# Designs tried in a protein design run: designed miniproteins, single chains, continued (3). Part 98

Each design is a single chain, and the fold is of that chain. pLDDT is the mean over its residues in the fold that is shown.

## One batch from the design tools (miniprotein)

Design m11399
Fold by ESMFold2-Fast:
Structure m11399 (fold): chain A 72 residues (1-72)
Amino acid sequence: MERLTREEVIQRIEEHVKELEKKYGYNPEFHETVESILTLLRKSPLTTITQGGLDNLLRGIDDMYKTLVKQK
């Protein structure tokens, strides 16, 4: 199985964030935090990420969104 490129991972995260915002609405703290994460990924020297790495990132984003928007 091929590794995901940094660009593919960024795209998957951006699409996932858009789906969360469509479903639950816009949260400025969440949006700002995600933009910071995406900036760090773009500056990273890593060219590829594993599927497991992407899955962990998406899970972290989901948990962060639920904490900020739903107030756990």
Scores: mean pLDDT 74

Design m11400
Fold by ESMFold2-Fast:
Structure m11400 (fold): chain A 106 residues (1-106)
Amino acid sequence: KEKLEEAIKLLEQAIDHLRAAVRASVAGNREEAIKHAEQAIKYLEEALSVAPEEAQGDVQKAIDYAKRALEALKEGNYEEAIRDFIQAGRYADIALRKVKEALEKA
């Protein structure tokens, strides 16, 4: 139960930072977008270590999209970065739902 609660907290923090990265990217604030992207990746990687097996694949996809978005930001490709952050958020939301379902059944 404690690992599931930790996974929920980490995924919620990652999702908040992904949303902040999207907002910063839309505003053209590259430094802020990069900072939030790096924090989101950190929280997603921590979440992967405590996530139940059924959620791990979705957390990994969220990490992969967040890393692609960070690369796009560094290249100045804001439109690609925004799309990849949105995809990262969608997979993080799927993972969060699966972790919450696992906690309800525990």
Scores: mean pLDDT 90

Design m11401
Fold by ESMFold2-Fast:
Structure m11401 (fold): chain A 90 residues (1-90)
Amino acid sequence: SVDEVLLAGELGDVELLRKALSSKDPEVVAAAVYGLVRLGHDEEALKALPSVEVTDENIGMFREMLDIAKDPELREEIKKKLEEYEESKK
């Protein structure tokens, strides 16, 4: 579940986060990407990011990822995802 993946991120369980990237649930994948960014695994997060979309449920995670992401390429791709979401609300 999303909550289990978020807890894995809090606990530093990188193995569970990597496994969650293969989920059919896009919100589970989003939570896994968020956890990887928080733990400094920016390259893995960047590779998984195209499989994730911004939703009303996960937008807070995307905004926080912009503050904490170290890789400039990851930051630019997160910005693009957020811009696409904001345009969809206009």
Scores: mean pLDDT 83

Design m11402
Fold by ESMFold2-Fast:
Structure m11402 (fold): chain A 68 residues (1-68)
Amino acid sequence: MEEIEKLAKELAKQTGLNEKDVLGIARALAERYGKEAAIKGLQEAIKNKPKSVYEAAKIARETAEKYK
């Protein structure tokens, strides 16, 4: 779980999005798709520099679904 929290904090830091909201997305992804898929989703979201929590969640979910 430390890796997921670290990636969520990095995503929030790089995008200016609320850390609690991003942590919520990260936990939901891990619960639904598993830890590895959630990590891939969060990494892709960081790479794409989303402008909103909604955009971050969309990118992360689409990527996690591919790697589940």
Scores: mean pLDDT 82

Design m11403
Fold by ESMFold2-Fast:
Structure m11403 (fold): chain A 94 residues (1-94)
Amino acid sequence: DPVEEEAARLAELRALLSPDEWEALLALEYRLITRYGPEEAERILASLSPEQLRQFAREALEIFKEYPVTRDPETAKKLVEKLDELVDEMVKNL
């Protein structure tokens, strides 16, 4: 059952990642969906190991620490640019 397989994968990933790392990974997933669409985003994420996903989540979390979510347009632009650079690295590993 694809739904049960996806639920099991999500449970394993949730157990591996801290809450902050999980939220950072969701932000990367949102950027992947925005740039490539949901089907390609799912393929990219499915191609990466849990350890690779954790590493990208950690790198995204460091980006959020340097460029926090704010109402300042310049900071917001830099945040998106840095997340997009990380998304490019995820795609290169596909």
Scores: mean pLDDT 79

Design m11404
Fold by ESMFold2-Fast:
Structure m11404 (fold): chain A 73 residues (1-73)
Amino acid sequence: MPSQAQIDYAIQYFFDYMKKKGSSQDHINSVNRMIQSGMKYYIARMGFGIMLKDGVVSQFAYLTAQDAYDKHS
């Protein structure tokens, strides 16, 4: 089960990814509004997916996070 710290890290990683891809401030603000409306697990899940592609997390860590989000979503 991912910890709150792991969830927060994944969310930050997703924001960093958006900035690296050249996302507008409006898109970043939109994601912040989604988090404020309770979609933090959805955004964290996206971040974990990017971390897996970048090789930052092990396949096991990603699958564990994925299973937790699938049960919570």
Scores: mean pLDDT 74

Design m11405
Fold by ESMFold2-Fast:
Structure m11405 (fold): chain A 88 residues (1-88)
Amino acid sequence: SAEELRKLSDELKATADYIASKSSMSDDDRQQFAGNLRGLGDKLKDVAPKASKYLYKAADAILKGDLKSASKYLKKAADELYKKADSL
């Protein structure tokens, strides 16, 4: 639903701010977090393909330790979810 996409958008923005506040993340934490983002991307692939694409990019950035780029891509994914909600 549109409300569910907006809630998810808000959650991704909060997650982006959390990631941006971190200087580093352990290899195990990066693997688990990236896995969660890829799983979310898979679930959204048909409903919000642009958001899904940014979630995969965020996961890739996290695995590389690029938390700044990961935060940026999470915010872009959130914006695409909000746009999709407004189109429903």
Scores: mean pLDDT 85

Design m11406
Fold by ESMFold2-Fast:
Order: structure tokens, then C-alpha cells, then sequence
Structure m11406 (fold): chain A 88 residues (1-88)
């Protein structure tokens, strides 16, 4: 399911952030954004979910703190999964 794929991508993004692989974490969040925009969600919900991921990418690029990056990725993933689960 799309929710299971988003959870998998999100878990991989958190792991990449924790390992200090910022480029991989960002790439996985961008993959989640592409997946979200391909789903049959109301436009407002798809946009909201995409903005959570874009915001996390910008915030991750602005910080050198690994624990802060992990927190930012986790919060964005949880928000996006919640939005998608409520609409599917």
C-alpha cells in the first residue's frame, strides 16, 4: 500500500539522518514528496503533506546537528503519514 511505502521511505530517511547521511535523507524525503503528489488525495491535503517534506529538507540543510536532523525527519514523516492515512 502507499501508506506502507511512505512508512518504509520515512524509516529509511530517519536511519540515513541518524547515520549522518544528509544527502540520502533529503533524497528519501524528495521520493516521499513525489509519491504523495502521485496519490489520489484532495489537492489541499497533497499540498500540505508536500510542504511538510519541503520544510524538513530546508531545515535539515540549515543545521549541522545530527539529533536535530533526526527529529526534523521524524516529525515530517509522522505528519505526512497521518495526512495520507486520514484520506485513504
Amino acid sequence: SAVEELRRLGEEAVEAARAGDTEKAIALLEEMRRLVLSLPLPAEKATGAALHLIGAILDIEATDDVEERVRLVREAVEAVVRIVEEEL
Scores: mean pLDDT 88

Design m11407
Fold by ESMFold2-Fast:
Structure m11407 (fold): chain A 84 residues (1-84)
Amino acid sequence: SEVGEKLREIAGELNRERSLEALKAGDKSKLVHATETVRNAKDPRSLNLVVLEPSGHIVSEEEAKGPTDPISREPITRLVPVEL
């Protein structure tokens, strides 16, 4: 799927040493851009993009505002697993 492809691209970018260190330090600029990219690709719904370590620890998260999912009535959550 297009969203799945974008999520793989985002995981690859965030797994770069500098990107993960920046994200852990609170620099969400790449995550904000990634969230808008996923939302605009084919899913205009409200999106929560969650970056997490293999342990399940959340490294960072970002929300892009849009209409809620018509079935769940909630934002769509997408997980981006990263290795450290």
Scores: mean pLDDT 69

Design m11408
Fold by ESMFold2-Fast:
Structure m11408 (fold): chain A 94 residues (1-94)
Amino acid sequence: DGQLGLLSPDPGVRRGGQSVLLLRQGRRDDSLRLARQGTRSPDPGVRRVGLSVILLVRGDYVLSLIYARQGTLSPDPGVRRVGRDVIRLTLDLM
């Protein structure tokens, strides 16, 4: 569980992993703050997983799954991991 994007050399990927962990802890506002920072990343995969967390916080599970799944297609293994973690969390909340 401590490996959910937190060990990535990319700071955007680490913030993505941290936003998922904060959301699992019920810290919605802190999660949303980090996810919004992710949507400003130059990496399109980091932006997609950040947007997926924002959509999940808003209760838009269908759009969250679409963007998280796009993250799982990233060439970056850390982005793929965060995308999978968002998918799992979204399904747990449905």
Scores: mean pLDDT 80

Design m11409
Fold by ESMFold2-Fast:
Structure m11409 (fold): chain A 108 residues (1-108)
Amino acid sequence: MKEELRERLRELAEELGAEAVGGGGSEVDGVEMEAVVAVFETEEKARRFLEGVVRLYEELGYEAVGEVIEVDGKYVALVGAGKGDEGRGAEEALRLALEAVEAILARR
């Protein structure tokens, strides 16, 4: 993840009261893939975060997709973003983020 983008994402998460925020990125064969995950007390805040993160990535020329899931009365916002592969990276990044969250939940 770019440093300026990381700072803007952190600010948005803090403004919306995220309990936790995380993310990561990789580049494979010229395809940039990034994922962002944040946990919120309400669905409204999770959706606002999702919409803001998608917009930030789109401003930088990425394609971005996201989803909100409910876990134990909390709301997890997940965003996948990709650049250089006609949107396939964004969908793959979101899929990997969802699998990672499910794996963490299955072990706890």
Scores: mean pLDDT 78

Design m11410
Fold by ESMFold2-Fast:
Structure m11410 (fold): chain A 69 residues (1-69)
Amino acid sequence: MPPVSKEELEAEVEEAMDFIEIAVAKIAYENTGDAEGALETLERVARTSKSEEARRLAREEIAEIRASL
């Protein structure tokens, strides 16, 4: 298998952290009802994440939370 570059490894770690932030924001909203805090975190991931998949998931969760308000 080709060796994983430092850049590829860093990108994979960043994507994993973005997915964790999305999950934590969703769980926090479900437990506390704090839509503002959850939306702030999700909007940051949607804007700044280098992963298209993470940005897509963040936008989906934003739409779900906003639809519940």
Scores: mean pLDDT 80

Design m11411
Fold by ESMFold2-Fast:
Structure m11411 (fold): chain A 73 residues (1-73)
Amino acid sequence: SLTREIGLVLRAIGEIISIEWIIEGKLPNMSEEEKEKIIEQARETIEELRRLGSELGSHLIPELEKLIEEYEK
C-alpha cells in the first residue's frame, strides 16, 4: 500500500539522519540503549524495504547498511 511505502521510506530517512548524528557525536545525551534501539529498528527497516521491492527502497538500503557497519566498528 502507498501508506506503508511512504511510512517505510520516511522511517528509513529518519534512521539515516539519526545514525549519522550518533556517529558524528551530535547526540551526546542519547543513552546507549536508545542508540541500540535505533540500530535494531534500522535493521528491521532494511528487511521491510527489501520485501517492498521499490526503487527508492533499493537506494536507501545500502545507505542504512553502511551507517550500521560504521556504528558497529
Scores: mean pLDDT 85

Design m11412
Fold by ESMFold2-Fast:
Structure m11412 (fold): chain A 65 residues (1-65)
Amino acid sequence: MSIEELIEKYVDKDGTLSKLAALQILAEMGIDPIHAHKVIEKYVDPETGKLTKEQAKEAVKEAKK
């Protein structure tokens, strides 16, 4: 499954992902929970607690480095 397909699996009806959904994506990719949380915090919107699909893709990309 591509990163795009995995993101679409967890995206909400409004086109955003919750912080929990983004963490679940990274967990399915085998990323350590502590590392995943630190990466997601960089990309989550502090006002809404959510990520756009683009932010989620960048978080996945950074977590895999």
Scores: mean pLDDT 78

Design m11413
Fold by ESMFold2-Fast:
Structure m11413 (fold): chain A 58 residues (1-58)
Amino acid sequence: MTNEDAISAARQIARAFGGKIPRGRARDALLRSGFSQEQVDYALETVSREGVLELLPG
């Protein structure tokens, strides 16, 4: 899987959760999907910077 695949998955999570999710829950979902921790952190930072997903504490 690529960083672009991880970003696409993170955007899908944003759509599914109405744009807000606890960081730990978002991370767990992406790790469970087979992405590495590095890919997950990059994807979540990217979609958060884009304003597509708001990451809540937890």
Scores: mean pLDDT 83

Design m11414
Fold by ESMFold2-Fast:
Structure m11414 (fold): chain A 79 residues (1-79)
Amino acid sequence: AVTTSTSAPVALAAGDKLSVTVTNTGPRAAHVVVLLVDAETGEVLAGASAVLAAGGSATITLTAPRSGTYQVRTTRQEL
């Protein structure tokens, strides 16, 4: 199954860093994709992906390239 979640909008200045901790709470390994999206345009401005073992977690740091209102979009797919 694929699960997608989107955060509430947050205001960031150029060069601001947002740390996102993702945890795989499922019983199987999962592929996770984390994207920094402009809340007004839907443009993807930064992103990373990782494969997490069951119970595994990772912290991903995303940098805002410009001032704006952003959302974090996370997609999790079980392997």
Scores: mean pLDDT 82

Design m11415
Fold by ESMFold2-Fast:
Structure m11415 (fold): chain A 80 residues (1-80)
Amino acid sequence: MEDELGKEIEEAFQLPKEELTARLIEILKQLHEEGRYELIERIVGTLLELAGYDASKIKEILDKIKTLEEYIALVEELVL
């Protein structure tokens, strides 16, 4: 649900960077197991936007990423 996803992201961003990274990776792994790639793209897209990427660049990056490991690596780069 959109409200639940928003709350999870807000709660995660209140954590220390190391714990935030671990929490986001756990969320991504769970969503991957459930096949919910649209939500993975929303979370990572939000992190890219917060890192200062524009919508066109975010779309290009997300279109190139297809594996969970690539999403995890990007989250670590953006948060740490």
Scores: mean pLDDT 75

Design m11416
Fold by ESMFold2-Fast:
Structure m11416 (fold): chain A 97 residues (1-97)
Amino acid sequence: EGAELAEEAEREIQEAVSYDVASRLMEGMGFPKVSEESKKESNRELEEAVELARKAAELGDKEAAKRVAEKTLEVAKDIGADESVIKKAEEVLEEAR
């Protein structure tokens, strides 16, 4: 049960990375507004991953929740995600410990 949520969250994290790459590419090409929209989508995917990690923790799968929350936090810091996303990931990681 928690493993399925973790797999879904890992897909959301991968999509967040893809949107961040698209954002940086569009910025380099001179499309800052398109870059900004892609960055918003990247943050949205990370927020969905955090919510899935929280649900895994609530189902008692703390191992899966911790793994997903840690990966989400690492990716969020690497790509410079919004502070709100980083904070939510840290809160889930604390809940899963």
Scores: mean pLDDT 83

Design m11417
Fold by ESMFold2-Fast:
Structure m11417 (fold): chain A 78 residues (1-78)
Amino acid sequence: MPISRQELADILRQTAERARRAGHDEAARRLEQSAEDIARATTSDDVAQALVRGMTAASEIPEVYEEMIRQLEELSAR
C-alpha cells in the first residue's frame, strides 16, 4: 500500500511529542516543523527532504530516534 503523507506526518508529530516529554523542546519543535512540511509537500522530493530533517532532529535523542525508525519500518512493510 502507498504510504500517505498524513501517516508520515503523524509519525513525526508523535516523535515530537516523545522528544518534548523527554525535555528536548528544540528537537520537538524541529520535528513538528518537519511534520508540517511533509503535510504541505507537493512533491516527493519535498517529502524526502522534510523526512531527512525530522530524522536528523530525532537522532539527537537515541531512544526517540529508535522508536521513530521502528514506526517508519512498520509503515513501509504494509
Scores: mean pLDDT 82

Design m11418
Fold by ESMFold2-Fast:
Structure m11418 (fold): chain A 57 residues (1-57)
Amino acid sequence: SAAEQAARAPTGERAGAAGAVAALSSGDKEMAKRAAEYGRQGNREGAAEAAKRGELA
């Protein structure tokens, strides 16, 4: 299932996408850019930080 696949391979790209969605919901386009960029670079920590600032999904 999708949930199992997400649990199997949590990556920076995945975390970045989640962070971008959270940031957009808060109206913070800058944090959305950061989350997406961190995910693209595979930076899990940066993506998680951006998600926290935007909002937990």
Scores: mean pLDDT 56

Design m11419
Fold by ESMFold2-Fast:
Structure m11419 (fold): chain A 85 residues (1-85)
Amino acid sequence: MPITATVRAPTQEEALAKAVQVAMDNLGADAAVPRGSSQLDGGGVASSFDLLKDGEVVGTASVLITRDPETGQYVAHVRTYKLTP
């Protein structure tokens, strides 16, 4: 079952960094490796990562970031999937 979280930040870069850190913390990972990123119609960004611990893949994360034009905040939705043996 995926672990889901939402983080908010004043910049897109800060929102991405916080979301990736939450995903890493959920699995005890020490590194995140980008697998792909896409600009979405309407100004959102979708990104995917491999999560590693001691050089081994322990899971994956998907992050969707959008900007709230009224507040100026960036909202990141993160889903973390643990690799099953």
Scores: mean pLDDT 82

Design m11420
Fold by ESMFold2-Fast:
Structure m11420 (fold): chain A 63 residues (1-63)
Amino acid sequence: SSEEIEAVAQKIVEAIRAGDEEVRTLWNLALEGDEEAQKQLAERLGVSPATIRALVEAIRKEG
């Protein structure tokens, strides 16, 4: 759902603001379509890889 995608986006922003360089690196790779980075980011955040993929697709579609 859009609510779950928004919650995951919030977690990523908060982690990056807290200085989590690993989350920042994985997020950049996930945006490029790296499936391994998407899986690793999902594991680190405790969410489904499908939710990460949905977030990446939403960002690519909107801008």
Scores: mean pLDDT 82

Design m11421
Fold by ESMFold2-Fast:
Structure m11421 (fold): chain A 81 residues (1-81)
Amino acid sequence: SSLEELLKEYLEKLDEMSKEERIEKYVEVLRLVNESLGLSEEEIEAQVKRARELLSKMSDEEVKKHVRSFLETALLMLKAR
């Protein structure tokens, strides 16, 4: 499936996910976006590690809001291209 369809599916299911599942969806989309931008595997894994560390320190509600905002922004940017 396309990245747009993946983003829509994750947004629809976000409220039903655990904090850990939301973090994993965030890092999965982060990898896909950065791969599309031509970033190296090392650069992508560095960003993923930082994202996991930051999100793990947030509350469940903060993670949900942050992940939703990120996925919505990614979807808007993808539709604009």
Scores: mean pLDDT 84

Design m11422
Fold by ESMFold2-Fast:
Structure m11422 (fold): chain A 95 residues (1-95)
Amino acid sequence: SREELLRLLLEGVRLLQEGEEALRAGDLEKARELAKEGVELLRRILSLLDPSDPLAQRLRELLEQAEEGLRNGEPPEDILGLLGEALGLAALYLG
């Protein structure tokens, strides 16, 4: 639903803000846990979207990049950046 998508997007914005605060504090463990939460949130957002929508396809690509980054131990800043891009694209789906 549109209401559920909006709720998840607001949760994502909060998560990114907490991630930025963790990075500024040098708390890389917390930043990584927030990145993992963001990946799970993006999976939930994708489940609400029409898979034939080009935005949903692009979000899936960003999710796959973020999941690979987590597996490869990439910096949490890079993963949070991908999640920020994905949330911005998902917000466009609302019009």
Scores: mean pLDDT 86

Design m11423
Fold by ESMFold2-Fast:
Structure m11423 (fold): chain A 76 residues (1-76)
Amino acid sequence: MDREAEVAKEVGAEKILREGERLLARGDQANKEGNKEEAIALYKEAIRQFEIALKAGEKRAEEPLERAKANLKEVE
């Protein structure tokens, strides 16, 4: 087992998760400000980041992914 590759994968997935959380928070802010187009774009990007994190093994991305999808449906 390549421990260095495993650690790099974990660190990368966590970084992607954090970026997704940042995008989700920005989307929530845009939605509160009535900027629906910006909120939709930010939620779609957050969803993409969370899906990448999940594929990389970051299970913590599951809950915020569902939240981002729910928020996207709400602003459509």
Scores: mean pLDDT 79

Design m11424
Fold by ESMFold2-Fast:
Structure m11424 (fold): chain A 66 residues (1-66)
Amino acid sequence: AASVAEARALGLDLTPEQEERLLEIIKIAKKMMDKGFTPEEVGLFIRKALEEGKSIEELKKEVDKM
């Protein structure tokens, strides 16, 4: 699973709240792989979600539309 441990290995120090949000984003984004998206596209979605500060509800709706 794409995990908080992997994010930390990339030099990201996260608070417990940030870790929880990142796990939810990753969980949502992993559904894209089930829909035929590549790992690179999933990674881009996660980065955009973190950068734009989108809510979990908005991210779920976005992936559900895919």
Scores: mean pLDDT 72

Design m11425
Fold by ESMFold2-Fast:
Structure m11425 (fold): chain A 68 residues (1-68)
Amino acid sequence: SEEERERYKRTLEQLKAEADRYGFDEIKARIDEALKRLDSEDVPLTEMRKEVNELTLELHRARKAAEA
């Protein structure tokens, strides 16, 4: 649904802000691409959910590595 897409967009925007805050430029770039695809393409919600989960895990991994 459109409502579900907007929720994923907001989540991606939050992840982007966090990646930017910590200087994870590569992760930020991937989030920007995901946002661009969501705005310009009809992306299945199942694919969007998977991408959001993958980006979230990668951001967590990057943070743990930076804190070690």
Scores: mean pLDDT 81

Design m11426
Fold by ESMFold2-Fast:
Structure m11426 (fold): chain A 90 residues (1-90)
Amino acid sequence: MEEARKLLEEAFKLLEEAGVPESDIEQIRGTAEKALEAFEAGDLSRGAAYTTAANLLIVGLIEQETDPERIKLLNEAAKKILRASEVAAA
């Protein structure tokens, strides 16, 4: 679980580097943290659902973005959120 939280913090730092507004980062953070909480409780279905929701928030940001460098950072953040969920579910 500590490794999963570290991966989430790395993802949020990438969102900050991509210039994502703090309010959007906090929404993604809250959703991803709910995923980890569900995995800690043994609710794999709820954990997967919140992981998907957090990823869809990042996909929405990618669809609005035109800067290739920022798109790359957003994709790396999404990958770290997925990896955090895989670690938490194990």
Scores: mean pLDDT 87

Design m11427
Fold by ESMFold2-Fast:
Structure m11427 (fold): chain A 76 residues (1-76)
Amino acid sequence: SIEEFEKKLEEIVERNKARGPIFVASAIINETMLAMRKESDPELRQKIRDITLKRLEKLKRYDMAEYFKKRLELEG
């Protein structure tokens, strides 16, 4: 569910915050790609994408947000 996905991202942020925003962003993207591969519902996929982008933007890693968008285009 979306709530479980949001909780997983929060746990990833908390576990990786000491490693810095690049590692946090990479961990978020990897978890998101796993969630996307399991989800076939277009509305839920859109919500997963939007949640991930907002978290990457909060980290001020706009380069990682752009990388994530490109990766979705190639794999989605």
Scores: mean pLDDT 83

Design m11428
Fold by ESMFold2-Fast:
Structure m11428 (fold): chain A 74 residues (1-74)
Amino acid sequence: MKKKMEEALRLAAELGKLLAKGIEKAKSEGDEEKVKQLLELGEETDRALQANRDDPEKALEVLREGKARLEELE
């Protein structure tokens, strides 16, 4: 449990940085559609994490799916 929570926190920080960079790049390119998609992905992932805050395994699953979806967009 404890180790999975630490992994989830690390993944959350990494995902947040990747999302921020992706949004900044899309804005610099004038890609309004991609900015919207990335913001929506961030919001959906954050809500899912809040819903599973006391379940480290579910939190990790949410973060891994969020990262995979982000990689499909970037």
Scores: mean pLDDT 78

Design m11429
Fold by ESMFold2-Fast:
Structure m11429 (fold): chain A 94 residues (1-94)
Amino acid sequence: SIEEKNERLAELGREIYELDPEAAEEMARIIAEAGKELAEAIEAGDLEKAREVVERLLERLRELAEKMPPEVKELALEFIELARELLEEELKRL
């Protein structure tokens, strides 16, 4: 369910922060910037731009994950995949 995926995202975010606070803060910064752009695209009714913002967000997060230690990278990749599934579901409802 969406609730279970959101709970798992929060759990993964906490685990990443405990292992690598600097990486977690950088992920949060990237997510916040993309969230602002996504909200603006949705308010404008620009679904093509909304999808582009989501794709760029996921690409930036994957690039950041590649620079992480292996244990943190595994958690970050799980976070990214769950975030992708949730964002794709939301975009389908628009």
Scores: mean pLDDT 87

Design m11430
Fold by ESMFold2-Fast:
Structure m11430 (fold): chain A 65 residues (1-65)
Amino acid sequence: MSDEEIESLSSEERGKLASELAKKGKLSEDEAAEITAKAMEYGNETGSATAAGVYMIKLIEEKLK
C-alpha cells in the first residue's frame, strides 16, 4: 500500500489497518513497542498525527518483508 493510499484513510481506518498488519505479521511485544516509539517520534518531529500513523504502517510493512 502506498503512502498516498494510507494518507487517504481515516484515523480509525489507519488504526484498523495497523492492527490487522501487526496481527498477521505476528509482531512481538518488543517489535510493536519499537514501531510505536518510532512513529510517535516522527509525529512529534512533523507535528502531524496523520504522518505518525502513515509511518507506523510503513514500519509494520517493512518488518513483514
Scores: mean pLDDT 73

Design m11431
Fold by ESMFold2-Fast:
Structure m11431 (fold): chain A 58 residues (1-58)
Amino acid sequence: DETRRILAEVAARMGASEEVVERLKVADDEEQIRLLQEELGLSRLEAEIALHESRKAA
């Protein structure tokens, strides 16, 4: 899934752990938003923007 791969790469560049990066590759949209908020300290809006940009890049 290209969108999940791109989001995982973005998270890795932001300093996400390898475990978080791997979880993002298999997570659904709501779990991806949760992981970005909990692990990277993003707001819900920032997490939604990251997901939207990943979809556009795919």
Scores: mean pLDDT 78

Design m11432
Fold by ESMFold2-Fast:
Structure m11432 (fold): chain A 90 residues (1-90)
Amino acid sequence: SKEEILKKIKEHPLNGDTIHFGDYILVEKIGENEFLIQALKKTTVKELKDFFGLSDETEIYTVDMNDKEVRKLSDDDEIEANEVVKVKLA
């Protein structure tokens, strides 16, 4: 369920292994409410938020090679196949 997926993400350790969730991979937990997620297929921010049961207040960013925030994405923005985004929970 979406609730179980979100719980697994929130409870993921900072030095934990990657977790596969359908067409997404949790690459890394980088803070208490900050995660790197890879899309295995082209998707939208809205579809990613819906899949993980994330609130509208959740912020999603493109990241550079050092996992630093570059651009905040809106719900209609596309995430390309194999792209990694930073997710900040509200």
Scores: mean pLDDT 84

Design m11433
Fold by ESMFold2-Fast:
Structure m11433 (fold): chain A 52 residues (1-52)
Amino acid sequence: HMKTVTVTARPGDTLGDIVRAAGLDPEEWARKYGFDPDAPVPAGATVEVTVP
């Protein structure tokens, strides 16, 4: 079973900040899943992080 962690973005958060808040390494996750860790996330947005 895959686990999905839901993180609510705070003002000024990036995707990397969300991944780190989920307890994961943002640089490793960016490489593994092909996302931009510096991409801004809108304040109050809900981001789903799938954990292997």
Scores: mean pLDDT 75

Design m11434
Fold by ESMFold2-Fast:
Structure m11434 (fold): chain A 68 residues (1-68)
Amino acid sequence: TLPVAAPRALTPEEIEEINKVTEEYIATKARSQEEIEEFESMKTVIIRRGATAEQLRAAIEDVLQFKE
């Protein structure tokens, strides 16, 4: 269980999972360089916050839904 008192440092395994999710969305959903940069920015924010790959997925999906 993770009490959210402050952002924590991610493990290399967690960073790898976040990178995999980011690359999958870039490969399948990104249509332009701007979208690639947006997904990379979201990845950076998730890593800085010590959040999960699931939260990254939710953030990217929210952005994709908004553009439709």
Scores: mean pLDDT 74

